# Designs tried in a protein design run: designed miniproteins, single chains, continued (3). Part 95

Each design is a single chain, and the fold is of that chain. pLDDT is the mean over its residues in the fold that is shown.

## One batch from the design tools (miniprotein)

Design m11286
Fold by ESMFold2-Fast:
Structure m11286 (fold): chain A 81 residues (1-81)
Amino acid sequence: MPLSELSEEEQKSYRRVFQALLAALLAALAATDDPAVQAEIERVAGESSRRAMEVILEDPRDEARLEAIVAEARARIEALA
């Protein structure tokens, strides 16, 4: 419902960020057999997705801030795997 009310720019930014975070999540989950590490990876991805959505709603064209959130999340996720 909220997503259907987003502008075209907000939807593009959301899809790009979500796909990048999901790719990092799936790769990290495939790289580790530790269930505690897997749970932590999922929490980091979920938290970063929430923060990215807040930025998209404020300014979907702030690519530098969105890229920083994705890069931080990816680095944290990769460090856990």
Scores: mean pLDDT 78

Design m11287
Fold by ESMFold2-Fast:
Structure m11287 (fold): chain A 82 residues (1-82)
Amino acid sequence: KKVQEEINKAGIEGASKTMRELSDSTGAYVDTVLQTRRTGTPEQAAAVAAQQSAAMQKASLEALKKSKEDVDKKIKEILEKS
């Protein structure tokens, strides 16, 4: 039961970290698109939105991959100690 609680905690901490990183990235993406719409042409706004969307998708996939590896390592440590 204690081992299961430690595993659950490690998973929640990993998920929380990943969600925070994704939230921060989304905020920056929105700010960039809004700034370009305010000061640029419609063509520039569309190009920036497409570029930022692609960059955000790539960054999100890499963050999820690293988060999974970190959580897997913590789970292994918990299981070895129990």
Scores: mean pLDDT 71

Design m11288
Fold by ESMFold2-Fast:
Structure m11288 (fold): chain A 115 residues (1-115)
Amino acid sequence: LKEKIEELKKKAEEAKKKGDLSEQAKYLAELGHLYFSQGDLEEARKYYEEAIELAKKAGDLGLQAGSQYQLGLVYEAQGDYKKAAEHYRKAAELLEKLGDYQTAEQLRKKAEELE
């Protein structure tokens, strides 16, 4: 597990050195997911926030949507239901832009239930 974290950190740094924003964001999102699975909610939030900013710069709507949804799950796990709802709505908006209206509707409903 520690080896996988170090491997992903190295891959993210290599992508950064190449200037590949989308690849860097993907590895940061994978790090966020790995920390979330370990219960390290603060580290998970940090990596998903970094992935979102890089995905925005890259114009990668799919990676933005996925990372916004995952960040919503992190805030929900922390008990911050208002922040969770905000991130689920951001994910839904991005999914609508991608034509995934069904998943977007499910996330909007989830956000409403948290408020």
Scores: mean pLDDT 89

Design m11289
Fold by ESMFold2-Fast:
Structure m11289 (fold): chain A 93 residues (1-93)
Amino acid sequence: SLEPSLSEKVRELAEKLYQEGKIDEETYRLALEAARNIDNAAFAALSGLKDQADYYIKKVEELADKLREAGATEVADLLRQGSELIKQLRDRI
């Protein structure tokens, strides 16, 4: 069996934290935006669109910083791990 996608892991963690009252609605929405940017970055990387992948990776990193400042450190850490994996995917041969 395949592991869940990184964006799915981000969404699941954010939903759990929001349901447990550990993050507010605004922080939850930022996490969902970050997950969308991961999907966009991964698609661009797989499609060979390096400049577009870099754009979305930058958005993921900016959102990770905002989520860390908001106290959503576990989500921010997943986003940082994801950006590094997508960079490796972009650069892999």
Scores: mean pLDDT 86

Design m11290
Fold by ESMFold2-Fast:
Structure m11290 (fold): chain A 67 residues (1-67)
Amino acid sequence: MAEILIELAEKEVEEALKNPELLPETIESLRRAKVQVEELLSGEERERVIEALDRYIEELEKALKEL
C-alpha cells in the first residue's frame, strides 16, 4: 500500500513540475493526502508515506517560489 501511494504522489509531482499552473493545486492535494494518511495508516507504512509526501511538498513549494 505505501509503495502505491508514494508512486501516485510521485506522478502528481512530475506532472505539476511540467505544468506549473498545477503547482498550487498539487501542493494542496498532497497536504490533504498527508492528513488522510495520518488518520488511516499506522506504523512504518504511515511514516514512509508521510516522509515521501513531505519531501514532495517541499520540492513543489521550492519550484513555485523559483517561478
Scores: mean pLDDT 81

Design m11291
Fold by ESMFold2-Fast:
Structure m11291 (fold): chain A 73 residues (1-73)
Amino acid sequence: MGLDLSKMDREQRAKYQAEIQKAMVDMAKNGTKEKDIKKYFRDVFKLSQKDADFLVKQVKKIAESRKKLEEKS
């Protein structure tokens, strides 16, 4: 579902950001492909191509951090 962040109150914006963050972490854990990450954020959150590309980069950073954490175990 599409949301206009400028029309959200502080609580709704925080919840929306938390849901995006949770999705990114789950995708990083599952090794989701870049095209599937973009499709998910564009279809579910109605994000622009530019915003979806930004989130792909964030998912990759989370995946690298997760790999480093597992290597320490």
Scores: mean pLDDT 73

Design m11292
Fold by ESMFold2-Fast:
Structure m11292 (fold): chain A 94 residues (1-94)
Amino acid sequence: MSAEEKLRELAEETLERLKKAKTEEEIDQAVLSFYLRVLDLMEEENVPLEVVEEVIEELKERAKKTLPEDRYKYVEKLLDSVLEGLRKDYERLK
């Protein structure tokens, strides 16, 4: 499996966790797990930031279509924070 395929699989697994989450704490845990795993892939397999941004944007669009509106708004805020964090992490890896 390519690094990009691993990243897309992580996004799919994260979306399924978000669908099953019953509390904000479970949502926070799912998003934090996703962030740390994406950071590992960027560091270990040199996944470009552009690919990471595309996958996060795809995850946001799918979440918007599949999650209840209130849950999606919370998830969107967390994913925007993840993307900002990954951009800062990417600058440190250069």
Scores: mean pLDDT 82

Design m11293
Fold by ESMFold2-Fast:
Structure m11293 (fold): chain A 65 residues (1-65)
Amino acid sequence: MADKEAAEKEAEELVKLHPELSVKRIGSRSIELEVAPVSELTLAMAEISAAVLSTVTGFKIRLLP
């Protein structure tokens, strides 16, 4: 599991690759990301990237509409 600072850095990198995502909150073991209205394909790609972020950091990732 990554430290909070490492998780914040990984979330920043994810948002740079997925401009439809924005970081809403970073907790001690969770990251909340807001998803802008996008196509189903773009949303699916963002969900896959969020799953990778969860695996890399060990944090619980929540996608908010």
Scores: mean pLDDT 77

Design m11294
Fold by ESMFold2-Fast:
Structure m11294 (fold): chain A 88 residues (1-88)
Amino acid sequence: GEARVEVAADGHAVAEGRFSRPVTGAVLLRGTDAYEGEGVGGGVGRADGHGRAEGTLTPADSGTYRLVGVGADGSLEASSPVEVTVPA
C-alpha cells in the first residue's frame, strides 16, 4: 500500500493510506519493519472498507514510518515507508 503523513507545527499529523484490499482500520508503526510492535496514535481513525484509511494522530519522533491496514479477518497490509519529520 501507499501512505502519506503531513505534520503540523504543533506536532499533530494527518495520515492517509491506500491499500490493495478492504481494511477496517490502520495503525501507524515506526521503523522500516512492517510489523514493529510500537504503534503511534493507536490507529489512523477511519477506514472505508474499500482500501482507504485516514485519521489524525501525533507522532512522537521523526523517522521512517509505515501505515499498516487491518482487514476484518486480521489480515495485514503494510504501506511503503514514509519519512516523517516532527517539529522541534
Scores: mean pLDDT 65

Design m11295
Fold by ESMFold2-Fast:
Structure m11295 (fold): chain A 67 residues (1-67)
Amino acid sequence: SELSEEELKEQAKELAEEAVKKASVTLITAAYLVAVAMEINGAKEEVVKEVLEYIRKAAKEVEEKLK
């Protein structure tokens, strides 16, 4: 006997939500590493801020596509 369609949908949702959470953590970690690398290389604060803002927008775009 197979799981009901509703039960399969719930399991798929849980897996998708976990995947989205892991992707978000990865993007935040990447943003942090980029900021640290730029700071170590003497980048100006305004340039670091622009790059971090770009990463935030990219993360939001990924989240919107998964709705």
Scores: mean pLDDT 73

Design m11296
Fold by ESMFold2-Fast:
Structure m11296 (fold): chain A 86 residues (1-86)
Amino acid sequence: MKEELLKKFEEALEKYRESELKKIKESGEQDVEKAKEQLEKEKEEVLKYLEENGTEEQLETYIRLFELRAKGDAEAYRALIDEVEG
């Protein structure tokens, strides 16, 4: 199951990255190429960390968090953080 969750998490991260790049392009406040490189490095680091240290429960939670962020649903994202962190 962990390998399947890692794949779903990678997909959620890609959707989040696309959403962030769109916002950056629309704002014009940052260098899009630099932002793209930073998001790619962040994706690689997070995937590596969760592959080495993540539990199935953590992966499911992070998949949900990044899916909500990609949708731009800040309220649902906040609610999920509050649920997980207490």
Scores: mean pLDDT 70

Design m11297
Fold by ESMFold2-Fast:
Structure m11297 (fold): chain A 89 residues (1-89)
Amino acid sequence: MRRLGLVLERVDDTTVRLSSPEVPDLDLTFSMDTTIGQVKEAIGKHLGVDPSRLRIFLDGRELSDSTTLGQVFEEAGSDIIPLELVIEG
């Protein structure tokens, strides 16, 4: 199992940036309507990892694949959100 910090930043009303301090070349742009499942697919493609091995957590709670980034920002109440990525295997 490997753990990585992720940062979600709200760039504007429709645009989200995802980055990782441990993976400097991981810099992805999404919309507020993008689901956690789609985020996992994009991260998996970038890292060369099967998305089914990826788990994403907000404050120790696993985010469901159907949750949108807009919902994550509403729950966190912040324009900069730390998340934890867990790679299983």
Scores: mean pLDDT 86

Design m11298
Fold by ESMFold2-Fast:
Structure m11298 (fold): chain A 69 residues (1-69)
Amino acid sequence: NPIVRLFRQYDTNGDGTLSRAEAVAAFQSLGLSRAQAVAIFRRYDVNGDGTLSFNEFRAAYREAVAIRA
């Protein structure tokens, strides 16, 4: 599962969430610009805690792939 692999690759502390820096780097690895990656992070950080849960990341990943399709 590419979504699970990417999430685990950037979840370096293993807490089950991605920091802003981790999430932005993950989205840039998919071919997004830094501005696009930051915009997606902000959109899917629904609770404003500065991290993405796996469910938020999965939704954000689908949008990131659609932008590059």
Scores: mean pLDDT 78

Design m11299
Fold by ESMFold2-Fast:
Structure m11299 (fold): chain A 79 residues (1-79)
Amino acid sequence: SAYEKARELALEGGVYLGLALIKRALGAPEEEVRELLERSVELYEEAIRLFEEIGKEDSVMYKEAKRNLEEARRLLEEL
């Protein structure tokens, strides 16, 4: 279903965001952290688009995905 696809994309986006935060904390190269954050942004943007298409904007997962997208974008600007 479109909902399951949106959920999968949001979960994958969260994995990349989590990896980026861990790598940044461990002093990984800026380029490595940037690539992980860019992938997180792509995944969350697609998840949000799908949630909006199916009318699930009131869902906890949609709100969490939007919050995490904002965080990933903020971290990219910090690099």
Scores: mean pLDDT 89

Design m11300
Fold by ESMFold2-Fast:
Structure m11300 (fold): chain A 71 residues (1-71)
Amino acid sequence: SAAAEATIAQARAMLESARGLAASEPDRAEAADTIRLVRKYVVAQMKKNGVDQATIDEFEAEFDAIIAEAE
């Protein structure tokens, strides 16, 4: 659907912002906590807008990798 496609595009943008935050934020705990909040928001929007579970799982894995690097 158009809503699912738009949500995936926004999720990609938020994932790139999370990578930038993980690279630039000197407070590692604050960076990790902020990225966890972004992850929660993105997953909720994907579920709301009918994104398939496989795509949601892929984004969750990518966010989890960024959080691990931030910590």
Scores: mean pLDDT 86

Design m11301
Fold by ESMFold2-Fast:
Structure m11301 (fold): chain A 100 residues (1-100)
Amino acid sequence: DDEIKNVIESAEHAYEGAKEAGKELIEAAKEDEKLVEEAKKLLEQAEKYYQEALAAGKEGLESTDEKKKQELLAKAKEQTDQIIGILSLLTYKKDKVLEE
């Protein structure tokens, strides 16, 4: 199913982006212990959403029930959107540190 595969690829790209933004934020904010801990927490959340998106996507691809497939696709999309939100937040925080 191309739509489920596309969502999995989107989740992978978003998670890789979140890891890179988080790494850059941690390096830039090294002296701000609170900001480093916030970045680590956001990366932990991104990893959780990524694993949930992959699990839902895999189950959806293996399912022969069209209704179950659609429910799992919706779940994978929701988890992917959460990762994109974290990526945006990490990027915003990183850009602020680098500007200051």
Scores: mean pLDDT 86

Design m11302
Fold by ESMFold2-Fast:
Structure m11302 (fold): chain A 93 residues (1-93)
Amino acid sequence: SPIEALVDEFFAVTDREARAVLLEFLRIERPDLVAGLTEDSPLSELKAAVLAFFERENIPPEVAREILEALRARDLQEALDILISFYLSRLSE
């Protein structure tokens, strides 16, 4: 899966601080997916939460990549803005 490859790359190249921003993003959008998770949780659990988010919200690989790039840069607001723009684009179709 293209999204699985993007998520694997994110966790291969990011530190604890970037993962904390990722968890904050997920807590804002889907708190149910991260209720018991912290930045110190096993990578398998963190990856599963991110994959579940992208799958359930039907986020395409190109948008997932942009969100993950913003989170890698620790730019929570940009990640949220990308997601909002995607949702607004869906309302126009």
Scores: mean pLDDT 85

Design m11303
Fold by ESMFold2-Fast:
Structure m11303 (fold): chain A 72 residues (1-72)
Amino acid sequence: MKKRQDEAVKFALENPVELHEMLGTLVREQRRLEDVVIVQDALERYAKEHRPFTEQEKEAVGRVIDGYEELQ
């Protein structure tokens, strides 16, 4: 599962506009709200400190992507 989580984080960092749309959609649909918060906090920390995502944060990114795909 680590490889899939790393791919999810890479996608998120390389596609910030798409990630922002995913997060906004999940908030509007009231889905995965805890994961949305985790991902938003992780992105803000990464932008300021360049610390890599934790395993829990990578898992949350994967769940955000999965939740968005379920709505499409």
Scores: mean pLDDT 77

Design m11304
Fold by ESMFold2-Fast:
Structure m11304 (fold): chain A 89 residues (1-89)
Amino acid sequence: VASEEQREAVEEMEKIRDETIKELQALRDSAKDPEVQQKILELANELEQKINDLMKDLLEGKISPEEALEKAKALAEKALKEAKKLVEE
């Protein structure tokens, strides 16, 4: 059974994932180039998978709640930065 701290961290990670994917979708919709739209969709899918993997590692006790949240935030920031660069090109 997951601890309360682990469940709370999972909920926060899910929020980071969902909010970031929503921002990536908005950036994709603003892009005029279909290749850029496809790359942003791939970034969103990759982010979702990586954050889901971090949540699994957290629940398995492989990482702390603090480390999982830091990594999730870093992944979200990286994805948004890459998507913004693609839209500006």
Scores: mean pLDDT 85

Design m11305
Fold by ESMFold2-Fast:
Structure m11305 (fold): chain A 62 residues (1-62)
Amino acid sequence: MEELAKKYRELADKYSKEAGTLEQAYNDAVAAGTDPQGLADKYVEAGKKASEAYNKALELES
């Protein structure tokens, strides 16, 4: 259980970093006057995955 919870915490951190990178790319696209549609979708998805992984880790640490 504890080892699996650790894996989910690592996944949450990974997805949080990914979301941050996508947010920066989204802002760069907006500043450049391009359509950030694909980046916005990926950013939302990464954020959801980070939240789900974090919640799963909390459940497994009980």
Scores: mean pLDDT 78

Design m11306
Fold by ESMFold2-Fast:
Structure m11306 (fold): chain A 104 residues (1-104)
Amino acid sequence: SKEQIFLGTKASMVLMAVNTEVRVQVRRYKLSPEVQKELEELIERVNEAVVEAQKTNFSPEALEKLKEEVKRLLELVKKHFPEEVAREIEEGLKYALELFEQAS
């Protein structure tokens, strides 16, 4: 439906904005090359899970995979960033996941 396309597009845009924010904060806090690489790998896994969710018309299995990858990214974010930065990223990621669930 048009609503599903709208919600999926909005979810993807929110997630892209959150990924950009993570990259900005990596540079701001001068995280080590090892941590930067691990964060980038997790961002790529999240993006791959989003593409799979879209291809499967938001199947329960694909959404569960997306939630797992988001959880891994968030755990690393909480470990390496200040609490206020991690909270903002967590809120954005949760909002994107809610929009993907509504698109299913």
Scores: mean pLDDT 84

Design m11307
Fold by ESMFold2-Fast:
Structure m11307 (fold): chain A 76 residues (1-76)
Amino acid sequence: MSKAASYYTGAMLTVVGGGVEAEINPDRAQEYLEEARKAVEENVANLKKVDEEMGEETEKEAEELLAKTEKEIEAA
């Protein structure tokens, strides 16, 4: 559980960090979001090895959060 929580937090913070960087540098928003997606994919893969069920749920949450962040940047 402790290891799974760390991977979950890593995935979520990566999406949030990418969104913040995109807001600060809108001209490079797509680059930051692409890097965030790759980091999320790696963290989710590691989480699935520790806890597959939590990894699948985290993947869904991270994908939804990333999609929402991308839409908010496009709307700004």
Scores: mean pLDDT 72

Design m11308
Fold by ESMFold2-Fast:
Structure m11308 (fold): chain A 66 residues (1-66)
Amino acid sequence: MYLEKVKEAAKRAIEAAKAGDAAGVVKSLNEMKKAIKEAEKAGEDVSELEKIYDETMAEIQKIRSG
């Protein structure tokens, strides 16, 4: 399920951000984007997936700023 793929990638992105692993953050965010694009191609509603992506980006920014 695309939702699970996006949530797992989000979790990895946040963990990488907390660890100071910039490359891991980029990789995990790209995995989220790929899963969202796959869901869109499958004709699924991506609104919830895009919201998870935006929330993940906000959390990463907060970690990197604090």
Scores: mean pLDDT 83

Design m11309
Fold by ESMFold2-Fast:
Structure m11309 (fold): chain A 76 residues (1-76)
Amino acid sequence: GVKEAADYLVEAARIGSPEAYESAKQGAEEMLKLDPKEAALRAYIGGKSVYDGATSPEAREAGRKAYELGKKALEE
């Protein structure tokens, strides 16, 4: 669900740097306080952006999982 998508976005940031990890964790917690459909849309857009922009294969895979989970949550 949306929480799992947020966790993958945090994982992608963790792969990048410790500073990015802390910032992404805060952003994920804020995102999960939103309306579930808005949170799902942000997870979809954010995950797709990470997938398209990431330089590491591991970060791209985390972004892909995030946008797929966000898309699925939007369909519910």
Scores: mean pLDDT 77

Design m11310
Fold by ESMFold2-Fast:
Structure m11310 (fold): chain A 64 residues (1-64)
Amino acid sequence: MAAARAAVTAAVRALFAAQGIEVSDEEAERAARAVIAAGAERGLSLEEVRALLERAAADAAAGA
């Protein structure tokens, strides 16, 4: 649980960084918890949520 949550938090930080948004560790953790909860409502696993965030961060970093 802790390792998977840390991975999602890291992905959230990467996504915000790719968007040019500076967030604190506490803000990233709150966002990660919200995304995990939203993903669970949609039937997504922690691994699926992490993969979606990593893809979004990569797409944002590559530009439109």
Scores: mean pLDDT 76

Design m11311
Fold by ESMFold2-Fast:
Structure m11311 (fold): chain A 91 residues (1-91)
Amino acid sequence: SESEINKLLTLAGATLGLEIMRMYIEKTPQEVLDRLVALSEEFDERAKKVKSAQEALDLLEWTLERLKALPGVHPSTLEALEELIEELKEL
């Protein structure tokens, strides 16, 4: 349903926000933190335009790929996004 898609996208956005906070607290280099913030902002803008489960899946897979390219992303953050992708595939 649209509400379940919106829930999963909201949880993905929250996951990115928590990783930003973790990187800030752990004094991650500003250049890496800036890249994560830019990714989070791009995710939020694209999430507003999502109209289907397939579009949500494409967005989450795109986000996961960009996160894997960033140095120092916590393994639990990657795992959380992978779990959201799996839940979305069951819709």
Scores: mean pLDDT 90

Design m11312
Fold by ESMFold2-Fast:
Structure m11312 (fold): chain A 72 residues (1-72)
Amino acid sequence: SMEEEARARLARLEALIDAGASIEDLKRAVADLWFVPPESLSEESVLALLREEAAAGDALAARVVAQLERLR
């Protein structure tokens, strides 16, 4: 199901955060999770998308935003 696929992608993203992945690896994982083409993603586009998810109560999205902002 889409829900199970999303959960698997979330688990991968969480593992990348825990491993201290680069900003580019995080962008690729975010693109995969939200089905956005990686080549079209700016850093601002990624942050905007993740901030919307974090505002909706996604704790993982909030963690990704914090890490992306730290890497700037």
Scores: mean pLDDT 69

Design m11313
Fold by ESMFold2-Fast:
Structure m11313 (fold): chain A 116 residues (1-116)
Amino acid sequence: PIVTHLELEVNGWRIEATVTFLSETVVQVEARLTKEGEPEFSLSLRFVGTERAFAEIESVEKQRPAAYGIVTRRADGSLEVELHVLDSSLSEELARGLEEALRALTRAVIEALENR
């Protein structure tokens, strides 16, 4: 498989990702999300086809799932992100930050796919 690394920042979140292109239609992403003053998260993102990706976000400190996400690419190229919070201790602000990080990472992966 082809492997690449992505580093990006969005709203104070540093995203460090390893992108594995298993095929033209299957992409696996493993990312680390860090922000000053916030807990660390790991994010696994899987594309199956070109229009949808599934995300699992885990709390590194608690070693358990914090949220799940579904990202849908619309016909106009915009991304719809649905984040389902599993950890009731997550603030609305932190959940919004994770949703924005997921959106930014998904867009970066799509751009990497379109330029290969």
Scores: mean pLDDT 85

Design m11314
Fold by ESMFold2-Fast:
Structure m11314 (fold): chain A 98 residues (1-98)
Amino acid sequence: SERERALAILEALRAHPDASHFAAPLDLEGLGLQDQIKDPVSLDEIEERVLAGELSLEELERLLNQMIADAVVIYPEDDPRYSAAQRLAALFEELLAS
């Protein structure tokens, strides 16, 4: 099913060592970014939506892309989380194509 496919993609992403940086919701107020990032998403929040049956594969792809786009705005290029976001983007693009 589409839900089983989405969960398999999320499981594969969570198994990646870089996934821990994106697992939990962001403290935008603590970062001073609440005006720059309107609809932040984490892997935990995406998984909750998939489990609720609220997410298609197209919507999963959109939310994953949003998560990566937000990370490259939040973190400077020399932050390990910036590079982590790019590696996760490459992985989920491969997973969504298979």
Scores: mean pLDDT 80

Design m11315
Fold by ESMFold2-Fast:
Structure m11315 (fold): chain A 80 residues (1-80)
Amino acid sequence: SDVEEVREAVLKGDVERAYEIVRTSADPGAVFAALQELLDSGKGREAALEVLRRYLTEQNRRSPHATPEDLARLEVEEPP
């Protein structure tokens, strides 16, 4: 399952694989719950945080619901 695969990827420190699972999952709620469980347990916390940062950054870039302040932060990272 996506939930088990994301747990394994995070525990291995495989941020790229974990991010791909989160991005392509058919059940994003279950995958986010698994990431939160890993954060709460402290197991793979650094990898889980990095995956969440990458996912939220990309979702905000694609979403018109992002606040103007969030969009301004993302724009600072864009090259001229």
Scores: mean pLDDT 69

Design m11316
Fold by ESMFold2-Fast:
Structure m11316 (fold): chain A 61 residues (1-61)
Amino acid sequence: MSALEIFEQAGATDEQFGRIASTVSGNTGTTEERQKLAAGLLESLAGGSEEQGRQFGLQLG
């Protein structure tokens, strides 16, 4: 499952995906830090579940 597919299943728009992806990809932290950031942003901005956020983080980091 792709990061975009998980994001769309959470009810997010392409614009919201672009904002989150830019924020995560601009992070100079570790893979684990980027995964946690992606998960938190999906939950906060797109209303995704904790499980969806975790899977999304794994796909982006």
Scores: mean pLDDT 69

Design m11317
Fold by ESMFold2-Fast:
Structure m11317 (fold): chain A 109 residues (1-109)
Amino acid sequence: SERERAVLVTALGIEAAAADITADFAEKAGLSEVAEHLRKAAEHLAEAARALAAGDLETAAEHLRKAVEHLRRALEIAKADPKAPPSLIADIESLLEAAEAFLRKVEEL
């Protein structure tokens, strides 16, 4: 529905902002590669929101798949680095779970 699409667009924008905030935390922890993947995830989440707002479900799903890919890579690198705070790992896991849920919802539209 139009309302469900509007809610998803807003939620994707919030998630993009959350990914950028998490990237700032990764940078402060000295995890520059994790931060880079989180920034790219944020960019793809924002592009997914833009595509979804335009009614382009295929492009929105493609950007969400790219966001998930970057979030999975960020999580893998963070889990392997002993400098990574447990709270950062938890934040990345939450971002990944949300992005995967958004992808499922867009694919069902």
Scores: mean pLDDT 91

Design m11318
Fold by ESMFold2-Fast:
Structure m11318 (fold): chain A 67 residues (1-67)
Amino acid sequence: TDEVLKKLLESKEKLKEEIEKAFADYYGEESATIEVTKVDEDTVSVTITAGDKVETTTVSASDYLNA
């Protein structure tokens, strides 16, 4: 049960790294950073920073976990 949750979180960490690399490449930057913050029980906020480019979007927690 907790092992399944740990594996899911690990797979989301890899997805985060892939998105960071893609975002950095898109804006012509060497690196990008993604920060995920819980807003409420059903919503998370995702902030992506690449150099001087900052984008923030709101996603349902279920969509984020199932991505």
Scores: mean pLDDT 67

Design m11319
Fold by ESMFold2-Fast:
Structure m11319 (fold): chain A 71 residues (1-71)
Amino acid sequence: DDALQLVDEFVDEVYDPWAGRSGGILARLLGQSRVELTKRLKEKFGDSLTDEKLEELLRYFERRLIEKMYE
């Protein structure tokens, strides 16, 4: 669906293979990316985005980003 597509596109946008070489760089990237993704999701889906769905999408984002960096 549109929300998952936005998250997948955002993973591709923020993915940096160099970030996976340092836990500190990865932690900073995850923190900043979470803030930015939350803003984009609220701007596009605002009124229809539940807190539960937002948390689900943020967890999906983190899992996909980590998988892409370490796989």
Scores: mean pLDDT 76

Design m11320
Fold by ESMFold2-Fast:
Structure m11320 (fold): chain A 60 residues (1-60)
Amino acid sequence: MVIGTAVLLAPASGPGDLTLFPGDVVEVLEFVDEKRALVRLLSTGEEGIVSKSALELEEV
């Protein structure tokens, strides 16, 4: 189950070779710690850990 969706504000790369670019839409799966989130890129289905500061969270 996903926590929500987010749009990337800045390029992000993390462990596991996931590289994301501004404007990419991701599903937030889990907050790993205060600075990092586990996300899934919607266009490819690839999962990885990125900085929360690179994400703009969308709330309902």
Scores: mean pLDDT 67

